# Designed miniproteins, single chains, continued (4), part 47

Each design is a single chain, and the fold is of that chain. pLDDT is the mean over its residues in the fold that is shown.

## One batch from the design tools (miniprotein)

Design m13708
Fold by ESMFold2-Fast:
Formats: C-alpha cells, sequence, structure tokens
Structure m13708 (fold): chain A 58 residues (1-58)
C-alpha cells in the first residue's frame, strides 16, 4: 500500500483527517506536502504520489 509505505506519523495523520471527514483529495494533498518537507520530491513525483494516495483513500 502506498499509504503504508509513508512514515508512521503520516499514516496516523491520514487516519486523523479521515475521522474528521476530510476528502481523499485533501488528505492526499496534506500528506504529499508533509512528506515533501522531509523527503524532497520533483513536481512529477508529487503528482504521482498524490494520484496514488487519492486512489487508495477513495
Amino acid sequence: SVLESLPEHLQEKAEELKKEGYSPELIALELVAEYNKENPLSEEEREELFDALVKELS
């Protein structure tokens, strides 16, 4: 799972945002932004991660 490949703190954040009723797109956007701060990604890599997370969270 792409979500399970993320750091544990981002997996926890995804569960928190999901419980708060955030959309898959908004959750994915937050996770990509947080991941990118510690693991710099190209624009293309960010788009690929976002798309994968949206599909998994939907």
Scores: mean pLDDT 86

Design m13709
Fold by ESMFold2-Fast:
Structure m13709 (fold): chain A 67 residues (1-67)
Amino acid sequence: SMSQKQAQDLKDLLQKLTADAKTPEEVLLAGIKAAKEITDKYGELSDLALQALADVTGQKLQQLRSQ
């Protein structure tokens, strides 16, 4: 489905954009950029894409906070 494709594209993009992120602010900026690129490509963010955004950014933020 389109929602599943959006979610997968967002996850792939977020993983790429957050690979070098060392601070919560860098993770947030990567999330904003990924959301914009997916919105530009698909016209809007599906609920599945929003869940993927929250999950990936939340996991990365937790990893940084636990260091």
Scores: mean pLDDT 82

Design m13710
Fold by ESMFold2-Fast:
Structure m13710 (fold): chain A 119 residues (1-119)
Amino acid sequence: MVTLTESGGGTFKEGSSVTLTSKMSGFDFSKATVSWYREKEGEPLKFVASISPDGKKVLFDEEVKGRFSISVDHSKKTATLNMNDLKVEDTATYYSYVSPTASGPGIVFGEGVQVTVVA
């Protein structure tokens, strides 16, 4: 069974930085595209960022581009989302997501972590 466990959530001040970490188990991390999604109150789940298995291709949603960065560490089996210059509108539940590049387990989301940004 593939399991994604996120950490690093909490309550943060506007303008601060936070790092969210996703720990993957039950799968070869080096074979998967890892993405981050977020769900804001009253809004649908939205794409935030993705990183390819080799770490060479990175994509961001326009709302976070230039503020957020994504990285992967195959040795630790972790993906991180670094969120800089936090805004009140970044308040959301953040989920890591794995999509294998070949036939394998289907869509896998983590449990999610709440990030609350206060002015």
Scores: mean pLDDT 81

Design m13711
Fold by ESMFold2-Fast:
Parts: sequence; C-alpha cells; structure tokens
Structure m13711 (fold): chain A 66 residues (1-66)
Amino acid sequence: MRTFEVVAYSADGSEAHAFMAAVEEAVRLQKRGDRAIFRKDVSPEERAEAEALAKQTGRAVVVREL
C-alpha cells in the first residue's frame, strides 16, 4: 500500500470546489488500494503552476507519493 498527499485548486478560488476535487482523487486512490492524506498547500512554485492549470481546465489536483 502506497501513501499519497493530495491538494487541489479550483479556477474560481473556491475552497469547497478545491476540497471536492481532492476528495474525488482520494476516493480514486482508495479504490485502487492506496492511501490518501490531505494537505492544505504545496510549495509556492507548485501552487502557482496548479492554480494556472486550474484556470485553464477548471481545477487541478496535485498528488505526491510519500
């Protein structure tokens, strides 16, 4: 079993929409037998990239294996 950190960002800046995206990814990881833990944020550089991607696609999810 692998453990992953999950953080998500929404194009509209909504914490609720970001949290829902993170939950969806956590459920996907859980269904394949992995573990997900939530992070509030990532590095400033990763955050800027993820927020830019979210503006283009509606939302972005950052996943990192521990």
Scores: mean pLDDT 77

Design m13712
Fold by ESMFold2-Fast:
Structure m13712 (fold): chain A 67 residues (1-67)
Amino acid sequence: GDGARSGRAAAEAAAKGDSAAAATGGYEMHLNAKTPEQAEAGRQAAEAGRAGDAAASKKYGLLAHQN
């Protein structure tokens, strides 16, 4: 689904150190979430990406990938 795709893209961007792309992917995951857990993970990934925390963005992106 769209949430899983966005989570996968966010995790890949974070692994490459692209915090802006990771933040965008996290926000998209939040908007397209099918569960409260996906929405929260997307929100946290977007916040971490905006703060430049690539490790946190990767962690929360991977949570959505496991749906």
Scores: mean pLDDT 68

Design m13713
Fold by ESMFold2-Fast:
Structure m13713 (fold): chain A 67 residues (1-67)
Amino acid sequence: VNPLLLEGEAYLALGRMAAWLGDYELAIEHYRRALELLDEAEAAGDPRAAARREEAERELAEVEARL
């Protein structure tokens, strides 16, 4: 399994949890870290990373709109 994908998915989950708790600043930090890792996973050729990156980008934009 691609460790960059797994770590990226973990940060995506942390971002979602922070957003659910109303901690939008923390959620943004986690989503940004997820995007860095998912971009690296996609560059490494993992086709699953592209879908997760798109989810992270959309969710980050939604959280940023609430600040």
Scores: mean pLDDT 84

Design m13714
Fold by ESMFold2-Fast:
Structure m13714 (fold): chain A 63 residues (1-63)
Amino acid sequence: SLEELRKQLAQGVKTIRVKGNLSDEEIDMLIAEGKGVTIAGPGLSEEQIKRLREAGIEVDDTS
């Protein structure tokens, strides 16, 4: 959820594990706040992975 994602980012978590696709609001939050964080997310769409990587966020779609 967006609330849980915000909480993890505020705690300085280095890796965030997600299941399936993220909402547009979650992607926007990661682009704004998640630089230096790794997103571990099998099931993310190709478009979501591309957007995150172009924003300088590391994505592990094989985890």
Scores: mean pLDDT 76

Design m13715
Fold by ESMFold2-Fast:
Structure m13715 (fold): chain A 56 residues (1-56)
Amino acid sequence: SLFEEAQKLIDEYNEDIEKALKEAREKGLTPEQIAERVNEIRKKYEDKLKELEKKA
């Protein structure tokens, strides 16, 4: 179902964010660089969610 696909996508998004934050911390990135990475991930998943909405 579209709802289950959306839930899975949100879960994957949260995991990707946590992983990206951990990697950024390990690499000693600045807050600004971290924000850029987080924003890129967020936008990617927002676009995927919009594609699911079109199929509703």
Scores: mean pLDDT 81

Design m13716
Fold by ESMFold2-Fast:
Order: sequence, then structure tokens, then C-alpha cells
Structure m13716 (fold): chain A 68 residues (1-68)
Amino acid sequence: DEKELLEKLEKAIKYLLEIGLKHSSEEKIPELEKLLEEMRENGEKLIKQGVKINEEALKALEEQLKKL
């Protein structure tokens, strides 16, 4: 169900934003917000194409955000 996947994407983006804000310097916040917005747009496009978001992908994104 596309709607359930979109809700899961929104929840994941909010979670990643919270993690990013805790681990990123203030000067990197605009970069973090831009990255997450791009991830949201790309995620929505992929969901419409039938790609599933899963916990392994979420963990990979967490590690990427910690490097910002």
C-alpha cells in the first residue's frame, strides 16, 4: 500500500532529522535539512515505482547522517 509506505517514509525522515540535529553542528543544519528534503522527494518517487523502505535502509541513512 503506497499510503502506508509514504507514512513510513515521513516517520523515517522525522527520526533521521532528530538524530541529525543531535549529531550535526549548527553550521551543518541547512545541509542536513536539504539532504533530508532530497531523500523525501526521492523516497516518494521510489515508493510510487514500487520500491520498499526497510529497516536496513534506515540504519544506513542513520550512519550517513552521523557523518555530517
Scores: mean pLDDT 72

Design m13717
Fold by ESMFold2-Fast:
Order: C-alpha cells, then sequence, then structure tokens
Structure m13717 (fold): chain A 61 residues (1-61)
C-alpha cells in the first residue's frame, strides 16, 4: 500500500541520516525505493508517494 511505502521511506531517511549519509545519498536511496515500487503503482498512487517522499525529505533534512 501507499502507507507501507511511505513508512519504508520514513525509516530509510531516519536510518541514513543517523548514519551520517549526505543529502544526495539519502535522496538517491528514496528514489530507489520509489523506482522499486513504481511498476505496481497507479499514476495517482505514484503522485501521492512522490509528494509524501518530498515532505519527508524536506522535514528531516
Amino acid sequence: SVEEIVKEIERTVKELKAAGKSYPEIVDAVADIIAKYKPNLSEKEFVEVTKKAKEIIDKAL
């Protein structure tokens, strides 16, 4: 579900930030998660995941 993907993104951002990874490294990791799920998402779900991913990155970094 979208909610499960968003939680995976939140966990990944938190873990990579705690590990001292750079902003570009964290952004690339989030992009990889979205790319992994993209083939199984509707256009509407993809837009929602992308929007929430940006909000998570902006808030955390």
Scores: mean pLDDT 84

Design m13718
Fold by ESMFold2-Fast:
Structure m13718 (fold): chain A 99 residues (1-99)
Amino acid sequence: VSQAELDAGVAEVALAVTLTVVKKHPEAASEEDVRLVERALELAVRSGLPEAVRRAVEMAIEIASHMPPELARRILEAAAEAAERAGDEEAAEEARKAL
């Protein structure tokens, strides 16, 4: 397993756990969740794997849909930036449309 595959895997697990928690307990959503999503998006971008970035952006958009508007906006901005850095214009547009 390459470092890229490890970074992508860590990002996917972190986002999946965050999504599960905010879906069950949206009232507990916090700055810590935003930071975790931002770090996961950074790991996906660092992996250099296009599919990992797209999955991370899609998961971040879903997570944002279960969060308060202020926290959701920050996640969506981070997702759009991550997609742009990876050259995925379609994923970047999806994130911007959710803003």
Scores: mean pLDDT 87

Design m13719
Fold by ESMFold2-Fast:
Structure m13719 (fold): chain A 104 residues (1-104)
Amino acid sequence: MLSWEEIRAALRSLSPEELLAAALRMVQVVQDAAAATGDPALAAKAAEMSALLVRMAEAYARGAPKEELLALFDELLDLVRTLPAEVQEAVRAALEAFLREVEA
């Protein structure tokens, strides 16, 4: 299994399109967890992550440099670190699976 540090390192090798796809997968995992638990605090975090994903999509659409997309992705990862441990692990596992898909 990849650690969070290994995942962060691997993100640097992703294309802008792959970074946006990874961000979308993270947000979907947290949204699914919020829906499953009915936790309003988790729902609020999912909404914050969705807003950040929209900012990443807008940056990508205007041809922003990869460094700007990585900075927004780091903000997304910082939000994940504020979530319950089981949700953090679900996000990590989803990113590890995504990284295997893009390496194929």
Scores: mean pLDDT 85

Design m13720
Fold by ESMFold2-Fast:
Structure m13720 (fold): chain A 86 residues (1-86)
Amino acid sequence: MTVKDVVEGINKYTGEDYKLVKAFVNGKEVPLDYPLEVGDLVRVIGKGGETEWIEITEDFEATVKRLAEQAKKLKSKEFAIEVIRP
């Protein structure tokens, strides 16, 4: 799974046009093709409320569906991704 796969999956499962502004891993900006790993903690960030951290599991479809539910809490379709890698 890449950052781009997360964005595409959020749009697929919400039926919306969410636009990624930036992505960060442990505070460092990363490109769309950056690989995400099992055990990474991912959060979508944007206007309108705090979202939950979602752990990446081997079930990548379930992970992306959970991230899509978090994205629905945002008041804007422009968002950032934060990742904490242990």
Scores: mean pLDDT 86

Design m13721
Fold by ESMFold2-Fast:
Structure m13721 (fold): chain A 67 residues (1-67)
Amino acid sequence: ALAWNNLGKLLYELNRLDEAEKAYRKAIEIKPDFAEAWNNLGKLLEHQNRLDEAVKAYNRALEIDPS
């Protein structure tokens, strides 16, 4: 889970956004309670102006870790 999340972050920095999304979603598939991966997915979706999907991802992160 952590490695997929870290790969997603690297791909995001490289502006490989479709690949970054796949990596974050793989992290979440392996560990659905991975708040950092949900937050990172939200940030990526927000950057792509996919705002409704970003809100959903951020809300899931907050359900897991409201801090």
Scores: mean pLDDT 84

Design m13722
Fold by ESMFold2-Fast:
Structure m13722 (fold): chain A 64 residues (1-64)
Amino acid sequence: SEKELEERAEELARKGGVSPETVRKGLEDILKLPEEARPIAIEIFARETGVPAEEIRAVVEELS
């Protein structure tokens, strides 16, 4: 749901020091990708935001 996505984005944003809006958009973009493309997108997003890739993966799996 939109509320779950927003809450998870806020949690991840605190870990990376970026805005919740940035994380929310990144998560939405990753969730639109085919499953096979998600790992590389997660690694790129982690590098850009400073959020640990493992934590982004856990959220993506939860919302999938």
Scores: mean pLDDT 83

Design m13723
Fold by ESMFold2-Fast:
Structure m13723 (fold): chain A 80 residues (1-80)
Amino acid sequence: MSLEEQKRALMAALLGRFAAEVRALAAELGVSDEALRQRLIAAARRLQEVFDENKDASLEELREALEKLIAEELARFRAE
Protein backbone atom coordinates (compact mmCIF):
# COMPACT_ATOMS: atom_id res chain seq x y z
CA MET A 1 0.00 0.00 0.00
CA SER A 2 1.34 3.46 -0.88
CA LEU A 3 1.67 6.17 1.78
CA GLU A 4 -1.23 8.02 0.11
CA GLU A 5 -3.39 4.86 0.30
CA GLN A 6 -2.39 4.35 3.97
CA LYS A 7 -3.35 7.97 4.77
CA ARG A 8 -6.75 7.59 3.06
CA ALA A 9 -7.37 4.30 4.92
CA LEU A 10 -6.48 6.00 8.22
CA MET A 11 -8.87 8.89 7.46
CA ALA A 12 -11.71 6.45 6.63
CA ALA A 13 -11.10 4.42 9.82
CA LEU A 14 -10.98 7.51 12.05
CA LEU A 15 -14.12 9.00 10.45
CA GLY A 16 -15.97 5.72 11.07
CA ARG A 17 -14.87 5.59 14.73
CA PHE A 18 -15.70 9.27 15.26
CA ALA A 19 -19.19 8.84 13.74
CA ALA A 20 -19.87 5.86 16.04
CA GLU A 21 -18.66 7.79 19.13
CA VAL A 22 -20.72 10.89 18.26
CA ARG A 23 -23.85 8.78 17.64
CA ALA A 24 -23.44 7.05 21.03
CA LEU A 25 -22.89 10.41 22.75
CA ALA A 26 -25.91 11.96 20.97
CA ALA A 27 -28.09 9.09 22.24
CA GLU A 28 -26.85 9.69 25.82
CA LEU A 29 -27.44 13.48 25.59
CA GLY A 30 -30.81 13.27 23.79
CA VAL A 31 -29.60 15.14 20.70
CA SER A 32 -31.97 15.08 17.69
CA ASP A 33 -31.07 13.06 14.57
CA GLU A 34 -31.04 16.27 12.50
CA ALA A 35 -28.66 18.07 14.90
CA LEU A 36 -26.44 14.96 14.95
CA ARG A 37 -26.40 14.81 11.12
CA GLN A 38 -25.48 18.50 10.74
CA ARG A 39 -22.69 18.16 13.33
CA LEU A 40 -21.27 15.05 11.64
CA ILE A 41 -21.22 16.86 8.26
CA ALA A 42 -19.45 19.89 9.78
CA ALA A 43 -16.92 17.67 11.60
CA ALA A 44 -16.25 15.60 8.45
CA ARG A 45 -15.48 18.84 6.56
CA ARG A 46 -13.02 19.95 9.28
CA LEU A 47 -11.37 16.50 9.31
CA GLN A 48 -10.97 16.71 5.51
CA GLU A 49 -9.33 20.16 5.87
CA VAL A 50 -6.83 18.78 8.42
CA PHE A 51 -6.19 15.78 6.12
CA ASP A 52 -5.50 18.10 3.15
CA GLU A 53 -3.20 20.34 5.27
CA ASN A 54 -1.23 17.23 6.35
CA LYS A 55 -1.14 15.34 3.02
CA ASP A 56 2.69 15.68 2.88
CA ALA A 57 3.14 14.82 6.58
CA SER A 58 4.12 11.39 7.91
CA LEU A 59 1.38 8.85 8.68
CA GLU A 60 2.02 9.34 12.42
CA GLU A 61 1.84 13.17 12.16
CA LEU A 62 -1.46 12.88 10.25
CA ARG A 63 -2.87 10.48 12.89
CA GLU A 64 -1.91 12.89 15.71
CA ALA A 65 -3.50 15.86 13.90
CA LEU A 66 -6.73 13.96 13.13
CA GLU A 67 -7.02 12.47 16.64
CA LYS A 68 -6.50 15.94 18.16
CA LEU A 69 -9.30 17.38 16.00
CA ILE A 70 -11.60 14.46 16.89
CA ALA A 71 -10.96 15.05 20.62
CA GLU A 72 -11.71 18.78 20.17
CA GLU A 73 -14.93 18.02 18.24
CA LEU A 74 -16.12 15.56 20.92
CA ALA A 75 -15.34 18.11 23.68
CA ARG A 76 -17.24 20.78 21.73
CA PHE A 77 -20.19 18.38 21.30
CA ARG A 78 -20.30 17.79 25.09
CA ALA A 79 -19.99 21.52 25.92
CA GLU A 80 -23.27 22.45 24.17
Scores: mean pLDDT 79

Design m13724
Fold by ESMFold2-Fast:
Structure m13724 (fold): chain A 80 residues (1-80)
Amino acid sequence: SFVEEVERNIAEIEAQLPNLSEEDQARVRELLAEARRLLEELQEKVAAGKASPLEETIMQMRIVALLTEIEVIIRQSERA
């Protein structure tokens, strides 16, 4: 499921955190908090039957965009 894929990606990101600078760790944790908030909102709206297919897709895209930004930070930190 989308939720399981996102949770797996978050776990992989969290495993990489100790390899980052303190500043990059702080930024990644901030973006992870935003991604988790959106994931919780998505799950709540779906469970309540309040999410249209379009709204669900838009929220999923926003979560993916945040996770992509985190991956860019991680890759750039490796190259300095």
Scores: mean pLDDT 85

Design m13726
Fold by ESMFold2-Fast:
Structure m13726 (fold): chain A 85 residues (1-85)
Amino acid sequence: SEVTARVARREMERLGFPEEARKAAEALLAGDEEKAQKIVAEALIKKAEELGYTEQAEKARKLLEEGKYKEALRIAREALDKAGV
């Protein structure tokens, strides 16, 4: 939905990923939820890694490579939540 795309874009921009935020929002508006999930997961994994959650980032990256985008997003978000982001 347009609301979901706008919220996701703002969240990503706040984390320092304005380009990825734009691409993910465009994918959501085009109905490509899988592409949007992959873009968001890659950005959140990178942020988790930058914040020192290297083990969680590696686990999420492996899931992303296996096409398990939803699970990769879950692990990356858990790491960011623990970091207070």
Scores: mean pLDDT 80

Design m13727
Fold by ESMFold2-Fast:
Structure m13727 (fold): chain A 79 residues (1-79)
Amino acid sequence: DAAELLKAEPELAIEGLRKNAEAARRLAEELKEVDPEKARKLEEVARLAEEAVRAIEAGDYEKAAELAEEATRLAEEVA
């Protein structure tokens, strides 16, 4: 279960999610003028990852797992 995995290593999960959010935001900025639709989706990926971090910090690992899954799904759509 993804939620159980996040609960086991919350600091590592937060670090990974923040790094992914930063990477997505950076790529979105690069693509903003070339592919605005892809850029917008990447901004949403970053937002979902940041929301997942907040959920982990609040102790809501189930919500964090759902948000992380949605971010991954959206990222795959823009790959």
Scores: mean pLDDT 83

Design m13728
Fold by ESMFold2-Fast:
Structure m13728 (fold): chain A 63 residues (1-63)
Amino acid sequence: AKEYLEKALEAAKRGDEIGAFKYALQALREGASEEEVRKVAKEAEAAGSDRGARGILLGLFSA
């Protein structure tokens, strides 16, 4: 879970919406909480990546 949250944030910071989506969804499947995923999305948005944050949230809402 934690490893995939870290990968989701890294992908999001690069503007990789699809990568951020896939890693966030995988983190949820491995037992990450909704709160952990939302926190990572906020970190991506704070870093200036709206597309990356969107990818993470789409992963959350698709779980």
Scores: mean pLDDT 81

Design m13729
Fold by ESMFold2-Fast:
Structure m13729 (fold): chain A 64 residues (1-64)
Amino acid sequence: SEEQMKKYAELYGKYIDALNAKDRETIDKYLKEMEELAKTLPEDLRKWVLEDIKRFKEFADEQL
């Protein structure tokens, strides 16, 4: 839904801010909130979004 996509975009922005601040705790917090949001999506979108979040975690691990 549009509301779910807006929430996802907001959480992604907070993740980017935390990544720039090198704040691992805040990065993990927002990635977890994105995972919880993904669980509310249809199965096809859920799989794609969860895979995307996994890549974001890998990127954070590489940058920190």
Scores: mean pLDDT 83

Design m13730
Fold by ESMFold2-Fast:
Structure m13730 (fold): chain A 112 residues (1-112)
Amino acid sequence: LKEYLEKLAELLEEAARLLREAAAADPETALGLATRALGKLEEAKRYAEEIKKLDEKKGERILRLIEEAIRRAKAGLAALRRGDLETGRRLLEEAARLAEEAAREAREFAES
């Protein structure tokens, strides 16, 4: 369990960094960074699903945060693609905050 939680936290921390960089970048760079962040969030989701099998309550909570981050990141990418930079950046920042919250929960659970 601890090893899965530590790996999950690392993936979520990397995703959050990429999302924050994307929110501050030019649109072309933002698309690349946000796409990479989505890949990290999808990988994190697989770890959260495995954690849910070992600890249903902890896994379910983290999984819900990751799913919400994925939805906002996808919406942010769609907004950037249509030239809605304000909405795109805001949604990527929201996704970063959710990924940071999920990472913090994973770290707290790893220490318990």
Scores: mean pLDDT 88

Design m13731
Fold by ESMFold2-Fast:
Structure m13731 (fold): chain A 62 residues (1-62)
Amino acid sequence: MKEEIERLLKEADEISREIARLGKEHFTGEGVASPEVKKKVDELLKKLEEISKEIAELKAKM
């Protein structure tokens, strides 16, 4: 359980860094991004939500 939570937290942190990296690299000037970049960010946000829910469930079980 504790090791699983640590793994999920690390994965969530990596996803957050990827979202930040995409924002920094693809939002220039006016903050315009390509549809492909937006779709990728949306997918990462969905994955982050799923991980957050799993962490909450594991914490509730502890």
Scores: mean pLDDT 74

Design m13732
Fold by ESMFold2-Fast:
Structure m13732 (fold): chain A 67 residues (1-67)
Amino acid sequence: MSGISYYMGFLAAQHAYLAGNYDLALELARVAAESGDDATLEGILEALSVLDPKLAEEARRIAEEVK
C-alpha cells in the first residue's frame, strides 16, 4: 500500500535528520526518485519540509534532476 511507503519514507528521513545525517536524508530522496517510488519520495520530502525547508528544497532539486 502507498500509505506504508509514505510512512516509512517519512520516518527514515526524520530519523536521518535528527541524527544529524543530512547526507543520508538527501540520498534517501535521490534513491526514491531514481527508483520511481513516488510514495516514499513524498514521505521523505514532507518530513524534511517540516524539519528543514532549505534541506527539503535541496532534496526536491536532486529528485527533479534524477527523474
Scores: mean pLDDT 84

Design m13733
Fold by ESMFold2-Fast:
Order: structure tokens, then sequence, then C-alpha cells
Structure m13733 (fold): chain A 68 residues (1-68)
């Protein structure tokens, strides 16, 4: 369900927040992005906005790791 997809994306976000290895963080981000793409059409506008915020946070974390 869309709610289960959102729950999994929140789980991946928590994993990425704790991740310090760039390659692992990038792999988690790819997993999250693929999950979003596969289910984008089933999300409500509110759920889509939350996912967009999560992916933006993940990208910022990866950029910070790459810059270290």
Amino acid sequence: SPEEVLAELRRLAAEIRAETDLARAEALFVEAAQLYVEHADTLTPEQAAEVEAILTEMEAHIRALAAA
C-alpha cells in the first residue's frame, strides 16, 4: 500500500541519516529512489511531498559525505 511504501522510505531515511560510508549511503538512496519511482502514481499529493522532502534530505547527506 502507499502507507507501507512511505513507511519503508522513512526506514531508509533513518538508515541514511546514520550512514557515514558514501558508497553505502548512495546504495540506500538508489533503493529509496527506485521505490519512489515504482509507486509514485499511487501516492497522495501529501505523501508525495513527504517523499520529496525525504529524498532531498538524503541527497543533502550524500553531498555532505562526498565533500568530506
Scores: mean pLDDT 82

Design m13735
Fold by ESMFold2-Fast:
Structure m13735 (fold): chain A 109 residues (1-109)
Amino acid sequence: APVFDTLEASPPGGETWALMQGEVDGEPHVIALRATGDNDPAVLEERAREALREAVEYLEKHKLSGYAIGIALNAARQVWVARARTENGEVVSEEPVRQLSAAELAALL
């Protein structure tokens, strides 16, 4: 099972966010999570893109090859995901932001 280490996380009492690093099928993965009270799909989509940028910045800073994943989620467990692949910290591919189920999220983690 993949194991993710928390690199950075929000303090208690505010907006919930985390930056995590792990490995899936031998490939490095950096995941940025953002929880929001918003139910607007456009807001969730933009928050997922912002999270992806944070995960990409970590891989770029450390010159790592692997996957950056930006996730935005709300209290209703609606989840929006953005994904990019890096080689030596350079973005080589990026996937369109999409909505996924909680079961799909669990399969990725």
Scores: mean pLDDT 79

Design m13736
Fold by ESMFold2-Fast:
Structure m13736 (fold): chain A 60 residues (1-60)
Amino acid sequence: MAAREEVEKAAREAAEKYGLSPEDTERILQAGLTLLDAGVDVEEVKRAIELAAKHFAERR
């Protein structure tokens, strides 16, 4: 599976799990794709997405 598709799936799953708004979901997705483009490992990007989603959920 392409790394980009894994990041997109991880962002959607995290958004669903934490009940994020579409705007916060888009921010997390863009951040994850930026990390992936910078050469960060896909597993590390997925972990960062999960942590960011949890942080956004806890803020509300």
Scores: mean pLDDT 80

Design m13737
Fold by ESMFold2-Fast:
Structure m13737 (fold): chain A 68 residues (1-68)
Amino acid sequence: DAENAVLDYLENELVVREGPYAKEEDLLGKGFRGEALTKTKELIKKKQLTVENVDELAKIGEEAEKKV
């Protein structure tokens, strides 16, 4: 489950990457949904996610969907 994979990573395994802090617009087209989208937006507002983090989370979700 892509949403659960992203949520687990955000809560237990998140490492803040170097680079510019992410903006909500960086989430467009990345496939974030439901509670994972809500938590990711909250972390962006707190400046706790970079653009590289958003790309990493999108890949985690995509890979979790492909394993089903």
Scores: mean pLDDT 74

Design m13738
Fold by ESMFold2-Fast:
Structure m13738 (fold): chain A 56 residues (1-56)
Amino acid sequence: MSAAELIERGEELLAQGRPEEAAELYEKAGVKAVNDGDEALLRRAVEGSKRAASLI
């Protein structure tokens, strides 16, 4: 999956009330965004991860 696809799946899991699983996908998205050099996707992954963590 691309970083964008991982973020989208994480957002879906948050909507389903599954923040622990969402946090894992956002973490994977962040790593991939760093490797791809995509700062916008990295920002989205970090923000999603923080939001998911606040719900755990």
Scores: mean pLDDT 82

Design m13739
Fold by ESMFold2-Fast:
Order: C-alpha cells, then sequence, then structure tokens
Structure m13739 (fold): chain A 114 residues (1-114)
C-alpha cells in the first residue's frame, strides 16, 4: 500500500528545491506514460506517490537530479532504504516493497530519456 501522497506544493515545501522537484516529477510522469501506458493523470499520481515516499526516506530531489544515471538514482534510494532498515525504521516487508519501488523509478527514468 502507498503511504500518503504529498501534493506538488507540499513536495516543494518539504524538499526546498522546486526546480529539482518539478524536473523529477516531469521525468517520472513521462516514463510512466511511456513504460506503463498510463494516462497523464495516473502518471502524475504515480510520480507524486513515488517522490513522496523517497523524500520520507531522507533522499532529496536535488540529490536525485544530480545523479546522472537511472542506476545512480536507484543506488541512492537503496542506500536510504538500507539506512532506515538498519535503524529499525522499516521492517523487512516494508524494505522489500521500497526496494521494488526503487527498481521501478530507475525503469521510469530510463524510459523518460528514450
Amino acid sequence: AFLATLSKEELIERDGNGEAVNELLEKLKRGAQKKLGLSPEDAENLALGLLSRFLRLGVTAEELVNAKTAEEVRRLILEAIEAKYAAGELDAEQARQERALADLVAELLEAAEE
């Protein structure tokens, strides 16, 4: 199940970098439409949900934008998941689900660059 999804405005307030948030949302939306065949509305909802989860893991939009490849984005998210799991903030099932979403984000970002 998805955690509560933040609005675009809430994501910008939480992250502090509106340009990076907007860039990531547009790339994730484009990738979701290309890779998964989602409507623009469903792609936006998926992008907002994914970014909301990763910001809660402590990853910033600027950090993700500065990662030059989808594989580096995936690595940064996986490192954040492992840190939260080691701290006891995620159980094994939650960590498994978040890792699957990290894999999905990499696939969507790769599709967006095609």
Scores: mean pLDDT 82

Design m13740
Fold by ESMFold2-Fast:
Structure m13740 (fold): chain A 73 residues (1-73)
Amino acid sequence: SLEERLEELIREVEELLARETDPSIRARLEELLAEGREVLARLPEMSEEEAQRELILLEAGLGLARMAMTVAR
């Protein structure tokens, strides 16, 4: 489900935050975590299409953060 995918994304962001020490990457991950939690809270009020678009954007943001982590290390 979209909820399960979103919960998994939030968990992945939390795991990355637990391991990341770079302040700029941590700031990006903290923003992504806040956005993910906001979308999860709003999920019951959203259409499936709206939720899917938000999830795609969050997944893209996570991908960019992971790329930045690879370059910064």
Scores: mean pLDDT 83

Design m13741
Fold by ESMFold2-Fast:
Structure m13741 (fold): chain A 55 residues (1-55)
Amino acid sequence: SEAERLSVAGLRQVTDEQAKKLLEEALKRPGNVAEKIGLLFAEIDRLGERLGREA
């Protein structure tokens, strides 16, 4: 999907350490796996956009 493509683009802007922290936070959140993955993708995309603006 387009949302997944945007999330992948965001991931390319995120460091391994930042990605690891986001994953740990997602695992701590309540909800099913699909909801947690959706939130993780949204946060990664958001961070990627922010890093792209600063670079």
Scores: mean pLDDT 63

Design m13742
Fold by ESMFold2-Fast:
Structure m13742 (fold): chain A 81 residues (1-81)
Amino acid sequence: MTKEEIIERTVDGFKRMLVESYGVPEKEAEKVKEEVLKLLKEGRFDEAVEKFREFLEKYIPDDPQTVQLWVDLFKHELEKI
């Protein structure tokens, strides 16, 4: 699997989770996916992680532990690439 395929699959997985598990509108989830992918392709890793965190906090404001868990999982997946 290419580095780009792993990145896109990881970001798509989080988008799917947000839409299916947290009821995020498809258009908003797609916009965040595009913004995160753009930052990752530009090598702006920390900014991509921060963008993902901000979006999670917006939709899961009452569960900071779950937000941190998803951010840590996302970061670890990207660090393996």
Scores: mean pLDDT 78

Design m13743
Fold by ESMFold2-Fast:
Structure m13743 (fold): chain A 74 residues (1-74)
Amino acid sequence: ELDKLIEELRRIALEAARRELAGTLTPEEEKELQERADELLERLKKLAEEKGIFEEALERVNEAAREVAAELGL
């Protein structure tokens, strides 16, 4: 479950960033992607707290963010 949430967050972040860089991301699409990301983050936070792995989950989210940044040349 946690792995799927992190992978989906990574996918959304990468898609949003790539579209933004290409100039193809509309304000409506940006809002939809942001809302989906917010929902996934809330679910991930609750799941991590319930399983007592909040710090591990945070490290994995940070690693995913760094991977997205690396793919974008940041």
Scores: mean pLDDT 76

Design m13744
Fold by ESMFold2-Fast:
Structure m13744 (fold): chain A 99 residues (1-99)
Amino acid sequence: MEEEVLEALGLIYIHLAKQALEKGDYDSAIRLAEKAVELLEKANPKSPLVADAYTVLGEAYLKKGEYEKAIEYFEKAIQIDPNNTRAKKLLEEAKKKLE
């Protein structure tokens, strides 16, 4: 189905966004993670994969020092998947940066 193709593409964009983060290319990580969110939400907006995509997007903003935006995206990830341990850990890290 179209949903399976969108999910597969979204997973590829998550992987590319994580590679961009590792290389310190935070602007590319943001762009790639935003595309992952778009594709995965179109496939299934309640999927834990949407939470994973928001978590990567938040991590990119965290690395850029945009802590308020990072918090917003981690909160979106946790709203979709309350068991996303990475989003919860990174949310606490981002909140501490604003203290």
Scores: mean pLDDT 89

